Designed miniproteins, single chains. Designs and how they scored, part 102

Each design is a single chain, and the fold is of that chain. pLDDT is the mean over its residues in the fold that is shown.

## One batch from the design tools (miniprotein)

Design m3753
Fold by ESMFold2-Fast:
Structure m3753 (fold): chain A 51 residues (1-51)
Amino acid sequence: MELTVEELAERAGVSKETVEKIINGEIQPSVEEGRRLIEAVGGNPLALTKV
């Protein structure tokens, strides 16, 4: 998925810095944050990882 971190953050209602830390595995998202991020990428949790 070609969604930018900035677009993902805006769609999920989370800060860009928080999204970057979650993607890098630096912090654990809350249940609500994780759900919003998954929905923001189109409902596919695997789309959160670009590796």
Scores: mean pLDDT 68

Design m3754
Fold by ESMFold2-Fast:
Structure m3754 (fold): chain A 73 residues (1-73)
Amino acid sequence: SAAREATERLGKRLGLSPEQVEEIERENRRLEEELLEKLKKVEAEDTSIEAATRATAEALRRIGDFLDRVLAR
């Protein structure tokens, strides 16, 4: 994984022990999971808004068509 490789490179440059590198890897994984969860939530919200907007537009079109039929009488 890119995160693991980056942590190992940084550890070698800073002279960190294998135990310290492992702790940094765990923290990075936790932060990645938090970020992915937040991104997933944003994606769901955007999809929900887009779907609601589309449904509203379709409902208004249907109402217009109904009124046109009534007035054509």
Scores: mean pLDDT 66

Design m3755
Fold by ESMFold2-Fast:
Structure m3755 (fold): chain A 58 residues (1-58)
Amino acid sequence: GEDKINQAAENLRLSLLENGFSEEEANDFAKLFVKLSKEHGLEKAKEIIAKLVEEKSS
């Protein structure tokens, strides 16, 4: 449900902060993840976000 999406988004936000992202960037990625999860489902949203995070972290 939406609670699962919101929990996953918060976990993503915290993980991004641990990886040196700014609070603004972490919030933007979390919001994008929620939108993508509603449009494409949780699994595809995770794949898209992982690629975007990897490009900025590596």
Scores: mean pLDDT 81

Design m3756
Fold by ESMFold2-Fast:
Structure m3756 (fold): chain A 70 residues (1-70)
Amino acid sequence: SEQLKRNEENGLMYAVYMARKLLKEKTKDKEKLEAAEKALELARARYSEEEIEKMEREAKEKIEELKEKA
């Protein structure tokens, strides 16, 4: 199930990007902050800081592509 594994990796990558963005923006939405912190905790438990930074960059590029396509 390479497709499932790839979907999980992409999902985690987007979660890391969104979590870091929300924390940097200092959003007042408590539910979003809690979700963001949990996503970062899970990512840090599984991946190195360098891998998280790489995932964040890749997620940003894909999000920008989607915005240009919409």
Scores: mean pLDDT 69

Design m3757
Fold by ESMFold2-Fast:
Structure m3757 (fold): chain A 70 residues (1-70)
Amino acid sequence: MDEKIEEFKKEVEKAAKELGAEVSIAVLGDTVMVGIKAPTQEKAEKLKEKVEELAKKYGLKVVVDAGIKD
């Protein structure tokens, strides 16, 4: 589980950098909480989709909260 979480974090951070977005990742028991702040709604949606895809790939329980930067 821990190895998959580390790989997941690296992939999420890479996607966030490509989209100019900020991400915060916290682990609560067996659940990974991902907060997204992106420059536009479209970029927030793209990053959210990528995070959800990666969660399925690594078999993780993920809760995503996606928003726009002020």
Scores: mean pLDDT 80

Design m3758
Fold by ESMFold2-Fast:
Structure m3758 (fold): chain A 63 residues (1-63)
Amino acid sequence: SAELKELAESFGLDPNDLEKVLEETERLIESARKALEIPSVQELAEKSLEKYERLRELVKKAL
């Protein structure tokens, strides 16, 4: 989908390698969740997490 391609490319990921996109997205989600515990970056972490979770959803539907 256009949304999957645009979102994956925005994070420097190859949208044609869905398995790799899923692996990297899961790692990014883990990092963002850890960042939620740091008040100074919490808002940035929340926004990033929303985008990563959306990408993960799109990739899982495409697999």
Scores: mean pLDDT 84

Design m3759
Fold by ESMFold2-Fast:
Structure m3759 (fold): chain A 74 residues (1-74)
Amino acid sequence: TESLRKKIIERLEELKKKYPELAEELDEVIGLVNEQRFRDAAKKLEQLALSLDDTAAKAELMSIASELRRADEL
């Protein structure tokens, strides 16, 4: 729904502020979410998480990816 998409975008914008080095990749994910391509957005976040050594950043990316996969099933 519109409300779910807005909440996911807000989480991604907060993550972008917390990890500005990921801003470009996160902007791509935000674009996919706005297009309601939740599965593609989740896959992008999962691939980004695999490229990082920061365990906290990885956990946050995987958390949002899980929410996007749940949204895709709705």
Scores: mean pLDDT 81

Design m3760
Fold by ESMFold2-Fast:
Parts: sequence; C-alpha cells; structure tokens
Structure m3760 (fold): chain A 97 residues (1-97)
Amino acid sequence: FKGYSREELVAQARADIEAGRELRKEIERIIEEYKEGKISKEEAKRRIAALYTAGMLALISAIRLAEAAGDEELVREAEEERKRLEEVVKEAEKLLE
C-alpha cells in the first residue's frame, strides 16, 4: 500500500468491513425470502453465491488493509465478520440441501 497513510488504510478497512457486513445481511434476507416461499431454490442459490463471493473479497481486503495499518483490533473485527459470513452461507447450504 505504497503512498497510503495509516489513517487511509484504517478508513478503507472499516469501509470494507461494513460492505462485507451489509452483503451478509443481504444473504440473510434471501434466506428469509426463501423460507417464506417468495423465491425459488435455484434463484436463492445463485444470489447467495454472488453475494458470498463479493462479501469474501471485501473482508479479505479489510484484513489486508488492517494488517498493513498494524491495527490488530481491526484485523480481529474483519476476521470475525468473515467467520459470520461463512456461518450464514453454511446455514444456507444446509437449508437449500
């Protein structure tokens, strides 16, 4: 991250954590829509796969930026959100067979 200040790295890491969190919430909404019969299994699987990929990319970015900033607490926050995203997708996979 040549040319980035610690403050810029931290700000971007926090933005990426929030992006990952919002994508996880969107997956949770899709799971609920599927449970309510509003969306097909195939459509739910497709949307969840796309959101999971985007969320993982955001959270991996957040971890790398936090590491570069030397912000250990922020690294832990990003890793915790990554685990939460993985848990939600695992729940979805079990629900969708």
Scores: mean pLDDT 89

Design m3761
Fold by ESMFold2-Fast:
Structure m3761 (fold): chain A 86 residues (1-86)
Amino acid sequence: ALTPRPLSPEDQARIDELVERAKKLIEEAGKLLEQNPDPVAERRLFGAQMLLLVAQVLYWAGRADDAIRSLEEAIELLEKVIEELK
């Protein structure tokens, strides 16, 4: 059974930092897509948003390492989208 486990304060701080970074990158990618619509970049942005959602679910489940990994993957994907749109 999936039982929630308490997160360390350090894990919470790291996840909060990565979530805020991902939100900023999503906003930047969204603005760039408004200026230059690209269906491939839009799909990658959607994929990154799904990884952020998965990370939030993992965070609520107390799976800190998995949440951090999902957030790092989302950030990498967002950075690629932004670089391709610049």
Scores: mean pLDDT 80

Design m3762
Fold by ESMFold2-Fast:
Structure m3762 (fold): chain A 92 residues (1-92)
Amino acid sequence: EKKKEEILKKLDEIGQAATDLARNPDKAEEYLKRIEELAKQVAELLGDPEIKKFLENVVETVRKLVDEGRYDEAAALALISAAVLKIYIENK
């Protein structure tokens, strides 16, 4: 419970960074770095190895999509992943 609010806030911040990435592709590297840092912090706070692997795979795929110039798809993946994890945490 005590870590729940901090995790939910970081997931909201991932969603915001994903939205910003889609709107400002020229700054994609900045928003990608923010998503990577926030995902790492969420994984560390949760301490769940399955969720850590999930977030690592999401970050790797988002980075690959950004490298391919597929900014909308990268943003959608990050946003959906954060939203799904937020629902999971809120109901736990």
Scores: mean pLDDT 86

Design m3763
Fold by ESMFold2-Fast:
Structure m3763 (fold): chain A 80 residues (1-80)
Amino acid sequence: SELDKEIKELSKKAAEARVAGNYEEMAKYFLKIGELYEKKGDYRLAIQAYRYAIDSARKAGNEELQKEAEKKLDEVEKKM
């Protein structure tokens, strides 16, 4: 599906951001990946993506992004 293609492309971009040390960009990609997994109903994979977003946001020193990712994680965990 187009959704699966988008997840795959964003996952590749997240990996490229990690290699480049761009943790803020990496966090933003994992937030989008998590949202797309939620749309698919793949809550386990959404949780994993949001955890990567939290870790990446911490490494970037972006407290706002970290809190956003933590909120997304809390919300999706309540659906499982």
Scores: mean pLDDT 89

Design m3764
Fold by ESMFold2-Fast:
Structure m3764 (fold): chain A 64 residues (1-64)
Amino acid sequence: YERASELYRQAARLFEEARRLEEEARKVIEEGGDMDYAQKLLERSRELREEARRLAQEALEIEL
């Protein structure tokens, strides 16, 4: 189960990164900055969340 734990930790890290990008996007929007850049950050955040979910599913399969 050591590999499953590693995948869970990687998933948690990607989720944290996604949250960070969302926060940065909000700050850009509030400061009246580049809206295209903010959208790109939100898109990247979504991709990271999907990748994190995939890693978590792989970890579950290893435990089964």
Scores: mean pLDDT 81

Design m3765
Fold by ESMFold2-Fast:
Structure m3765 (fold): chain A 74 residues (1-74)
Amino acid sequence: SETEFRRLLDEAGERAVRLMLENPDLSADEILAQVTAEFRAAHPDVPEEQWARLEATLRANLDYLREHAEILPA
């Protein structure tokens, strides 16, 4: 459901932001690769189309945060 997708996105987003803060040298692609691999392993029942949507949404959110450094302290 959309509610379940939103929950997954929120959890993956929190993980991605934490990785970005703890590992400032990691690229957005590296963060996304790690987070999506972890969550795919934990949620094998989620259809592929939802993973594509999740990755695209997380990428956009990470790119936004990187462009607005005042939101994400170095």
Scores: mean pLDDT 77

Design m3766
Fold by ESMFold2-Fast:
Structure m3766 (fold): chain A 73 residues (1-73)
Amino acid sequence: LPKPRNKATAYTAGELLYIAGEFEAANPSQSPQTAADSYEAAAENFEVAGDEEKAKEAREKAEELRKEAAKLA
């Protein structure tokens, strides 16, 4: 299991994964599940970084996209 030990590294990884999730969610050819997975990974990294607000926001976006994926499955 990836365990970022440095808060700055975790925050940077979280931001990159969040941006990836945004691009995936904006692409109608991508599965909503792919974007949801990126946002969930972003949330985990933001939690390690101590940014609870961004972690919560990323989790909410992941949950919304998972609900959308479930409608398509």
Scores: mean pLDDT 78

Design m3767
Fold by ESMFold2-Fast:
Structure m3767 (fold): chain A 86 residues (1-86)
Amino acid sequence: MLYKPDEKLRKLLEEVGVTKDEYTLGEIIAAIGDYIIKHKLFAPLENPNLADLRGTLLGELFGRDKIDFSKANELKEIILKHTEKV
């Protein structure tokens, strides 16, 4: 199933060098993971699955200071709010 990102999500995807018109949900999740790794946003001393998003494009996109990557359903729901189904 393919999804078209909104303008805010497209800006984040461009930051990690991904330039498609349509993505699978797995591709979007992978790109967000790449963004977190690139900017070293994980806080492993507090919780290895938590990413600190404050002051980042990802934080602005999600409207959150932190995200737990182990909560796949919550992450999926937030991403789907910034995509349209093709």
Scores: mean pLDDT 75

Design m3768
Fold by ESMFold2-Fast:
Structure m3768 (fold): chain A 55 residues (1-55)
Amino acid sequence: SPLQIAIDTTAKALRVIGEWFDQSLTSSPEEKKELDKETQKKLKEILEETDKLLS
């Protein structure tokens, strides 16, 4: 169902954000810049996958 897809997507996004937060606490400024790029990429991929499932 669309609601279940939304719930699953939200859970995946929250996991990615949580991983970003934990890693950011021990990262240098240069590592944080790379971490931000990787995190944005992962979130974009989750959104693109969700869009395909809702189509």
Scores: mean pLDDT 84

Design m3769
Fold by ESMFold2-Fast:
Structure m3769 (fold): chain A 66 residues (1-66)
Amino acid sequence: GKLVAVVGAETEELAREAGRRAMEEFGADDYVPLAGATTEEALETAKRLSKETGAEVGVAGASPTG
């Protein structure tokens, strides 16, 4: 199936860089950059996208929930 990486980072530039890396290293077909998002917000976005698109969605470039 299609794989999409949701990337949370402090800035949009960092999120975009981490998103490109996720595509190269994990074979993701696309990425969604979230500037200023917490790990929790990124996980919620990933769950929503997976449900709406039928794709596998993972979180990359964000710290795990403590």
Scores: mean pLDDT 72

Design m3770
Fold by ESMFold2-Fast:
Structure m3770 (fold): chain A 60 residues (1-60)
Amino acid sequence: EERERRLEAWVEHIIRSAKNEEDVDKLLAALRAHEAYRGETLSDEDIERIREEVLKKLKE
């Protein structure tokens, strides 16, 4: 539950902060590193889903 809220906050942050696809990839790398520091890992599938959601919203 706490993890889900953190990921939602990261998605919102990326959507507001990223100007292009390169920025999205940099922020996703930061998210992955932050979760790894907490002892949690994001799968490649999780990262890809977030990336697709963010890019879709940025194009609109």
Scores: mean pLDDT 78

Design m3771
Fold by ESMFold2-Fast:
Structure m3771 (fold): chain A 64 residues (1-64)
Amino acid sequence: MAPIDEREVRAALARMFAAIGRQLASQGKYEEAIRELERAIEIARDDPELVRELEEERRRIEEE
């Protein structure tokens, strides 16, 4: 079995919460969407590129 990269596991989990946030935003539930994106950002905190992408997504929802 190939070794599992902890960073990849955290990135996958962060992307799942980001997907939930996007789904909530599409339903007009912006406050809940922002909360899920904040959770995703915390999980992804060791990946600066992913954090930046998620922070940009959160800001776009906040501006709506």
Scores: mean pLDDT 78

Design m3772
Fold by ESMFold2-Fast:
Structure m3772 (fold): chain A 50 residues (1-50)
Amino acid sequence: EEVLEEGERARKRLEELKKNYNNQDIVDKIILEDPDVPEAARKRAAERLA
């Protein structure tokens, strides 16, 4: 299913962001600004920041 392949790519991107910033709040803010990240991941990031 296409959703699974998209999720795998998003996870790898998130791992790279964590290596560069080493701060979950900064990573979550980047997720909210990145249109390539799935809406489900952006929603979770918004919930973590709230």
Scores: mean pLDDT 68

Design m3773
Fold by ESMFold2-Fast:
Structure m3773 (fold): chain A 57 residues (1-57)
Amino acid sequence: MKVRALADIPKVNENSVALKKGEVVEVLGNGPLGLWVVRTKDGTVGEVVPAGLEPLE
């Protein structure tokens, strides 16, 4: 599933990734504490806060 960031999302811990507004990433699954595990365009895998992500499919 692909999602788009509706706003800049900061890195919140060492396992998380920062996203810029408009960035599209692939959701790989659910992580701890309600975070999503995603893969960025650069191939980086990490956790993100799902608030502010818009599903595209």
Scores: mean pLDDT 79

Design m3774
Fold by ESMFold2-Fast:
Structure m3774 (fold): chain A 95 residues (1-95)
Amino acid sequence: TEALLEEAERLIRQAEEALKRGDIQRALDLLGEALVLLERAARVATPADRPRLLELARRVRELGMRALKVAPPELIPRAIGLILRAIGLILDLEL
């Protein structure tokens, strides 16, 4: 799981930089890739991995919400879908 978490964190940092540049499409693409890795990590995670998974999933949700605020109409459904998936992962990890 460590390799998946490290790659997800890298993608999340790249997404944050894309948002700073106003590249909303790139940010959503990167957050989507990160979320796929976090979902894979969650399936094989030990209890020790859960805090880091939760932290990264919350960061995806937060950046997705930031993207939603500035998204053009065509990207709004993608941003909403990403946020809902991140919330679902957070709930699964907290239960």
Scores: mean pLDDT 87

Design m3775
Fold by ESMFold2-Fast:
Structure m3775 (fold): chain A 91 residues (1-91)
Amino acid sequence: KKEEARELLLKGGEYLNQGKFDEAISYFEKAIELLEGEERANAYMVLGLAYYQKGEFEKAIEYFKKALELAPDSPYTKMIKRFLKEAEEKL
C-alpha cells in the first residue's frame, strides 16, 4: 500500500523531470488513490505542479487548493500558495 504509492510518486516525478506531463499526471493520480492525510496532500501538490507546467492553470489551482485543505501546515504551504497565486494570475 504505502510502498506502492511511493513507487508511483517516484515514477511520476521521473516523468515530470522528463517533461512527460501526461504520464506524470497518470502516476500521481494513482498514488492519490492509495494515500491519506499529509501524504495525499503532497501527491495533490505534485499533481498541481504537473498541471501548472503543462499550462493547465485551472486544474493546477484545483489541486493546489486540495493540498492546502488537507495539510495547511505542511512545509510546502508557502510554495503551494506562491504557485497558486501565479496560476491565478495567468487566467
Scores: mean pLDDT 84

Design m3776
Fold by ESMFold2-Fast:
Structure m3776 (fold): chain A 70 residues (1-70)
Amino acid sequence: SELEKKLIRLQILRDLYNVALSTEEFLLEKSPGLSEEEKARLQASIDRYRAEIDRLNVEIEKLKKEIEKS
């Protein structure tokens, strides 16, 4: 169904954001010599990815419930 295809696309997008988040968290923790500006940019990206993942989790759960009702 179109709803199941949408669910798969949202799950893939969430997984991509999780990879990006993990990568930037790793860089922030493990990269020696990051400037305060570079740290701030990484933190801003981390915060954006967390917000997008939270949004996608809400959409995924809503869509799962919609599929269950169908």
Scores: mean pLDDT 87

Design m3777
Fold by ESMFold2-Fast:
Structure m3777 (fold): chain A 55 residues (1-55)
Amino acid sequence: SLVEEAKRLILPALQAGVAPEAVRAAVTALLRSQGVPEEEAERAVEEALRELLAE
């Protein structure tokens, strides 16, 4: 799923100490560069961040 793909990209960056806001911007841009529509990329990144930061 797109959310799981976003999680795989986000988690290493968060573990490396990159701020969530910066990770959101970078991963959203990366997904868009791969042909994912902006709205879909943004939603997947928001969902992934919510799940990763929830616990």
Scores: mean pLDDT 81

Design m3778
Fold by ESMFold2-Fast:
Structure m3778 (fold): chain A 57 residues (1-57)
Amino acid sequence: MKEETIEKILEELKKKYNVSDEAIQFFKEALRKLLDQGKVYESYEEFLKAIMEEEKK
């Protein structure tokens, strides 16, 4: 399991989007489910880039 990657993503989400602990728990569950479906990002940079591209649109 890539728990280190998940924690890194959640830490940046908390910092950048100022989400609550309850929202972090929800995102953690959702991320874990996505990873189980094969939707994985090899690095935090790739995940951040995807978010930035969507927000720019």
Scores: mean pLDDT 63

Design m3779
Fold by ESMFold2-Fast:
Structure m3779 (fold): chain A 93 residues (1-93)
Amino acid sequence: MKEKLLKQEVVLNEDFGAILALIEKEENGKKYMEIKVQIREKSSSDKEPEIFEAKVENIPLEEAEEIFKKIKELLEKGDIEKAKKLLEEFNKK
């Protein structure tokens, strides 16, 4: 299997930091895309930061760029809950 990082973006605001990665994977001559997202939310003063990690696998090449942009846009708007829901919806397909 071959794996190639195509894009990595960082979104920072007062409430959280997020890292998004767009990865191309190749198995048995077939290419597919993967999106990895890590969100580190600011917690209460007495608790460790909450970390949310999600992965969307087996994305068609033509759809991967659009999905990546939608997730990034939601995170840049501070809409973490919608971003998490979008990631969950793509994992249910």
Scores: mean pLDDT 76

Design m3780
Fold by ESMFold2-Fast:
Structure m3780 (fold): chain A 71 residues (1-71)
Amino acid sequence: QAAKILGEIGDERAVEPLIKILQNEKESYEVRYMALRALKKIGSERAVEALKKALKDTDESIREEAKEILE
């Protein structure tokens, strides 16, 4: 499957650790914001799913950025 081939490139391999960083409420805002922006640039189906979950994040700035990305 095409997504599996892209997973061997840094893009999809980066998605899993970036999702973990973004969803870790104990990480600093700056680190989580960088993960959010990296997921936006990758734009894979899995990355978009993580961005949709970020709409419910505890940090208002992360929610606003995710909303702007998805609108």
Scores: mean pLDDT 72

Design m3781
Fold by ESMFold2-Fast:
Structure m3781 (fold): chain A 65 residues (1-65)
Amino acid sequence: MKIALVTVGMSEEQAKAVEEELKKRYPDAEIEVRHAPNLEEALKLAQKLEKEKGYKVYLVVAPAP
């Protein structure tokens, strides 16, 4: 299974923590991490990855500081 983790507003360390949690839940999955600058671009990227590339997408948005 191919999984794409699309993140908004997360640091590299925060994104790695989420990636590691996904690897624990889906050890056989190929996971790609993609960073988006905002929610609109993240949603566009998620749609493209699901529809064109067959990824299962997890969208994670960091809370506002």
Scores: mean pLDDT 78

Design m3782
Fold by ESMFold2-Fast:
Structure m3782 (fold): chain A 69 residues (1-69)
Amino acid sequence: VSEEELDREVAEALVLIYVGIGNSLYKQGKYDEAIEAYERALELAEKYGLPQDVIDDIKRELEKVKAKK
């Protein structure tokens, strides 16, 4: 496993964690904090070249939570 592969695997895990945090905050009505969590997930997904489906899913969650404000 190369350093770059490890960085991508860590980024994938962090994206899932931030999406999970965003989902939890959204369910609690903490929309501003949920937006921040999803934006961090999106930033990591784009930086490390995660699949477009993952990026699109994060963008949909962002649109969903922004619509609640």
Scores: mean pLDDT 81

Design m3784
Fold by ESMFold2-Fast:
Structure m3784 (fold): chain A 77 residues (1-77)
Amino acid sequence: MKQKADELVEKAEKLFSEGKYQEAVRYAIEALKLDPNNEKAKRLAFNALSVHKPQEAEAGGQAVLNNDIEALEKIAE
């Protein structure tokens, strides 16, 4: 399970570097579903969301801090 989460994190990092922020958030959230304590996935989800939806950054940050993946998915839509 860790290996699959790490692969999703790597894909999210690549998407973020390519400017595909919405897709980067999606893959980071999928990594968090497999490994909720993955710090790289948390940072990628927050950073990509902050670029994609800056007005939701505070709510997204709270969802990441609380490990509330359902709230994070709803905010990322």
Scores: mean pLDDT 79

Design m3785
Fold by ESMFold2-Fast:
Structure m3785 (fold): chain A 66 residues (1-66)
Amino acid sequence: MAAEEEAERKRAAELLYAFAEYAYSKDKELGEQLRELAEKALNGDMKDLEEALKKAGEIIAQLIKK
């Protein structure tokens, strides 16, 4: 696997962890979901990263609506 792919997953996970911290201040359940997606992005493959980012976008949209 390319080191560039690993770096991208790690960076995306760091951003998702930051969003999870913010989400916990508004909604504990959404914050926990974002943390789980961050772990999936960090430990999975590129398909897992794509799925995690798609789901995270949906959760972030819900947080903005609240």
Scores: mean pLDDT 78

Design m3786
Fold by ESMFold2-Fast:
Formats: sequence, C-alpha cells, structure tokens
Structure m3786 (fold): chain A 66 residues (1-66)
Amino acid sequence: EAEELLVKGLEAYRNEDYEKAIEYFEKAAKLSGYKDSRALAGLAKAYEKLGDKEKAEKYRKLAKEN
C-alpha cells in the first residue's frame, strides 16, 4: 500500500538509511504516477541527504506541481 511505503520510507530516513528511504518513496511515487506530493517530497529530501542536488531539485519541483 502507498501509505505503508511512505511510513517505511520515513522510518528509513530517520535511521539515516537514505538509499532505503529512496527505494520506499520511489515505489510510493510510482504507484501514484508521480503525483503523490508526500512521496515526491520524501525523494527530494533523501536525495538531498545523499548530495544528489539535481535529483533533489527535480523531485522538489514535481512535489510542488502536485
């Protein structure tokens, strides 16, 4: 379920496992057709923590559109 994936992504993010957080948030985003702003914001935050500024900006903008 999308909600379960968001919870798992947030838990991974809080544990500083940003790669696992990306996996969960990406699955949640795909289930919504990249329209769930919560999943997209999660991806942006996790990519920012990994230093991937370009992907962080991409998902931040996409989250604002939804």
Scores: mean pLDDT 84

Design m3787
Fold by ESMFold2-Fast:
Structure m3787 (fold): chain A 100 residues (1-100)
Amino acid sequence: GPAAELEARYDALREEFQKKLDEIMNEIQKAKDPETKISLLEKAIDLMNEAIEQLRAVEAEARAMGHEPLVARVQRDIDELQYQIDALKEEIERLKKESS
């Protein structure tokens, strides 16, 4: 039914973004040049913001159908992504200070 279809879309979205994030994070770990690391961290932040926008669309659909457990799960994922974005922004500022 519609709830199961939305859950499947949510699961697929999570899997796809996690794979893309893992790839970028692996590149960050291999990079030694601060400018390259900053570029990859900015790319990770952009991808996380894209994921948040798509998760907000899922949240709206879940709320409209009264799927409270999915709304709560999506909100938690958004909060976790926002926390990670803030941590990556701090890392970018740290690297900028060290790249002189």
Scores: mean pLDDT 90

Design m3788
Fold by ESMFold2-Fast:
Parts: C-alpha cells; structure tokens; sequence
Structure m3788 (fold): chain A 85 residues (1-85)
C-alpha cells in the first residue's frame, strides 16, 4: 500500500507536468487530457493513502491523502478555466 500511494502520486505529478508543457506549447486538448489523468491519479492516491492511514495510524498517510486531495482540487479549478476558454 505505501508503495502504491507513492506510485500514484508520481504518476499524477508526471501527468500534471505534461499538462503544463502542453499548455506552454499551445496544445489545449493535450493539456486537458493530461490534467484529467493527473486528477484521477491524485484521487486514487488520496484513497490509497486514506486506507493506509486507517490500517496503520501513520499520520504521514493522512498528510499524503490531504495533499493529494488538495492537488486534485487545484487541478479541477484549472481544468474548469481551460474548458471555459
């Protein structure tokens, strides 16, 4: 579970960076797709981290869940703005 949380966060970070690169390159469609995948990965990371916290009581997993949820929410706001253009 611990490794799965970190992999999900890493995947989300990669897609977020891809989205940023695509935006800078003028590829709005590519950016939207990348950000949607990043949001899915952050949401998955948060769920996995919440389960790890419930199983272990380790506050690091609570922090991982909260950070992943916040990252997903920020990207969801950015995605809304992109779709309104």
Amino acid sequence: MDREVLFAISEASLYQMKGTIYLKAGDKEGAIEAYEKAIEAYRRAAELARRAYEETGDERHKAEAEAAEEAAERLEEELKELKEE
Scores: mean pLDDT 84

Design m3789
Fold by ESMFold2-Fast:
Structure m3789 (fold): chain A 65 residues (1-65)
Amino acid sequence: GRLEAQEASLREMVDRGMTEEELKFIARVAAELGDAASARVVARVAREHGMDEAARFAEEQVRRL
């Protein structure tokens, strides 16, 4: 499904060198669009990769939705 494909794509992008700042940007855009599910995917991928700042930011974005 959409979320599964998005999660796979985000993991590939992180493996290719995506930064915490870029993940924070994606989480912010998802939140601005009202897409809590996508913001949760960002939080999960960030947490799995030890990107704690991006994970916390994404989790805070979800809480505001």
Scores: mean pLDDT 84

Design m3790
Fold by ESMFold2-Fast:
Structure m3790 (fold): chain A 65 residues (1-65)
Amino acid sequence: PVLVLPREEFVAILTRVPGVGEARARAIWDALRGRAPQTFSPELMARVMEALRPVLGDAELDLRA
């Protein structure tokens, strides 16, 4: 199954990650959607993916606008 995650819900989840504010969460959303160059450290992206793990469960992530 694919979990469809709306932009605002994605941003809300990411703002729970230490060091990630709303603007950075939106920038990460745009980067993952292929709208911006990937300029984030591997460490930051690992933390982002870890924060999404409880929401994803066994599902694949689909980021919807």
Scores: mean pLDDT 66

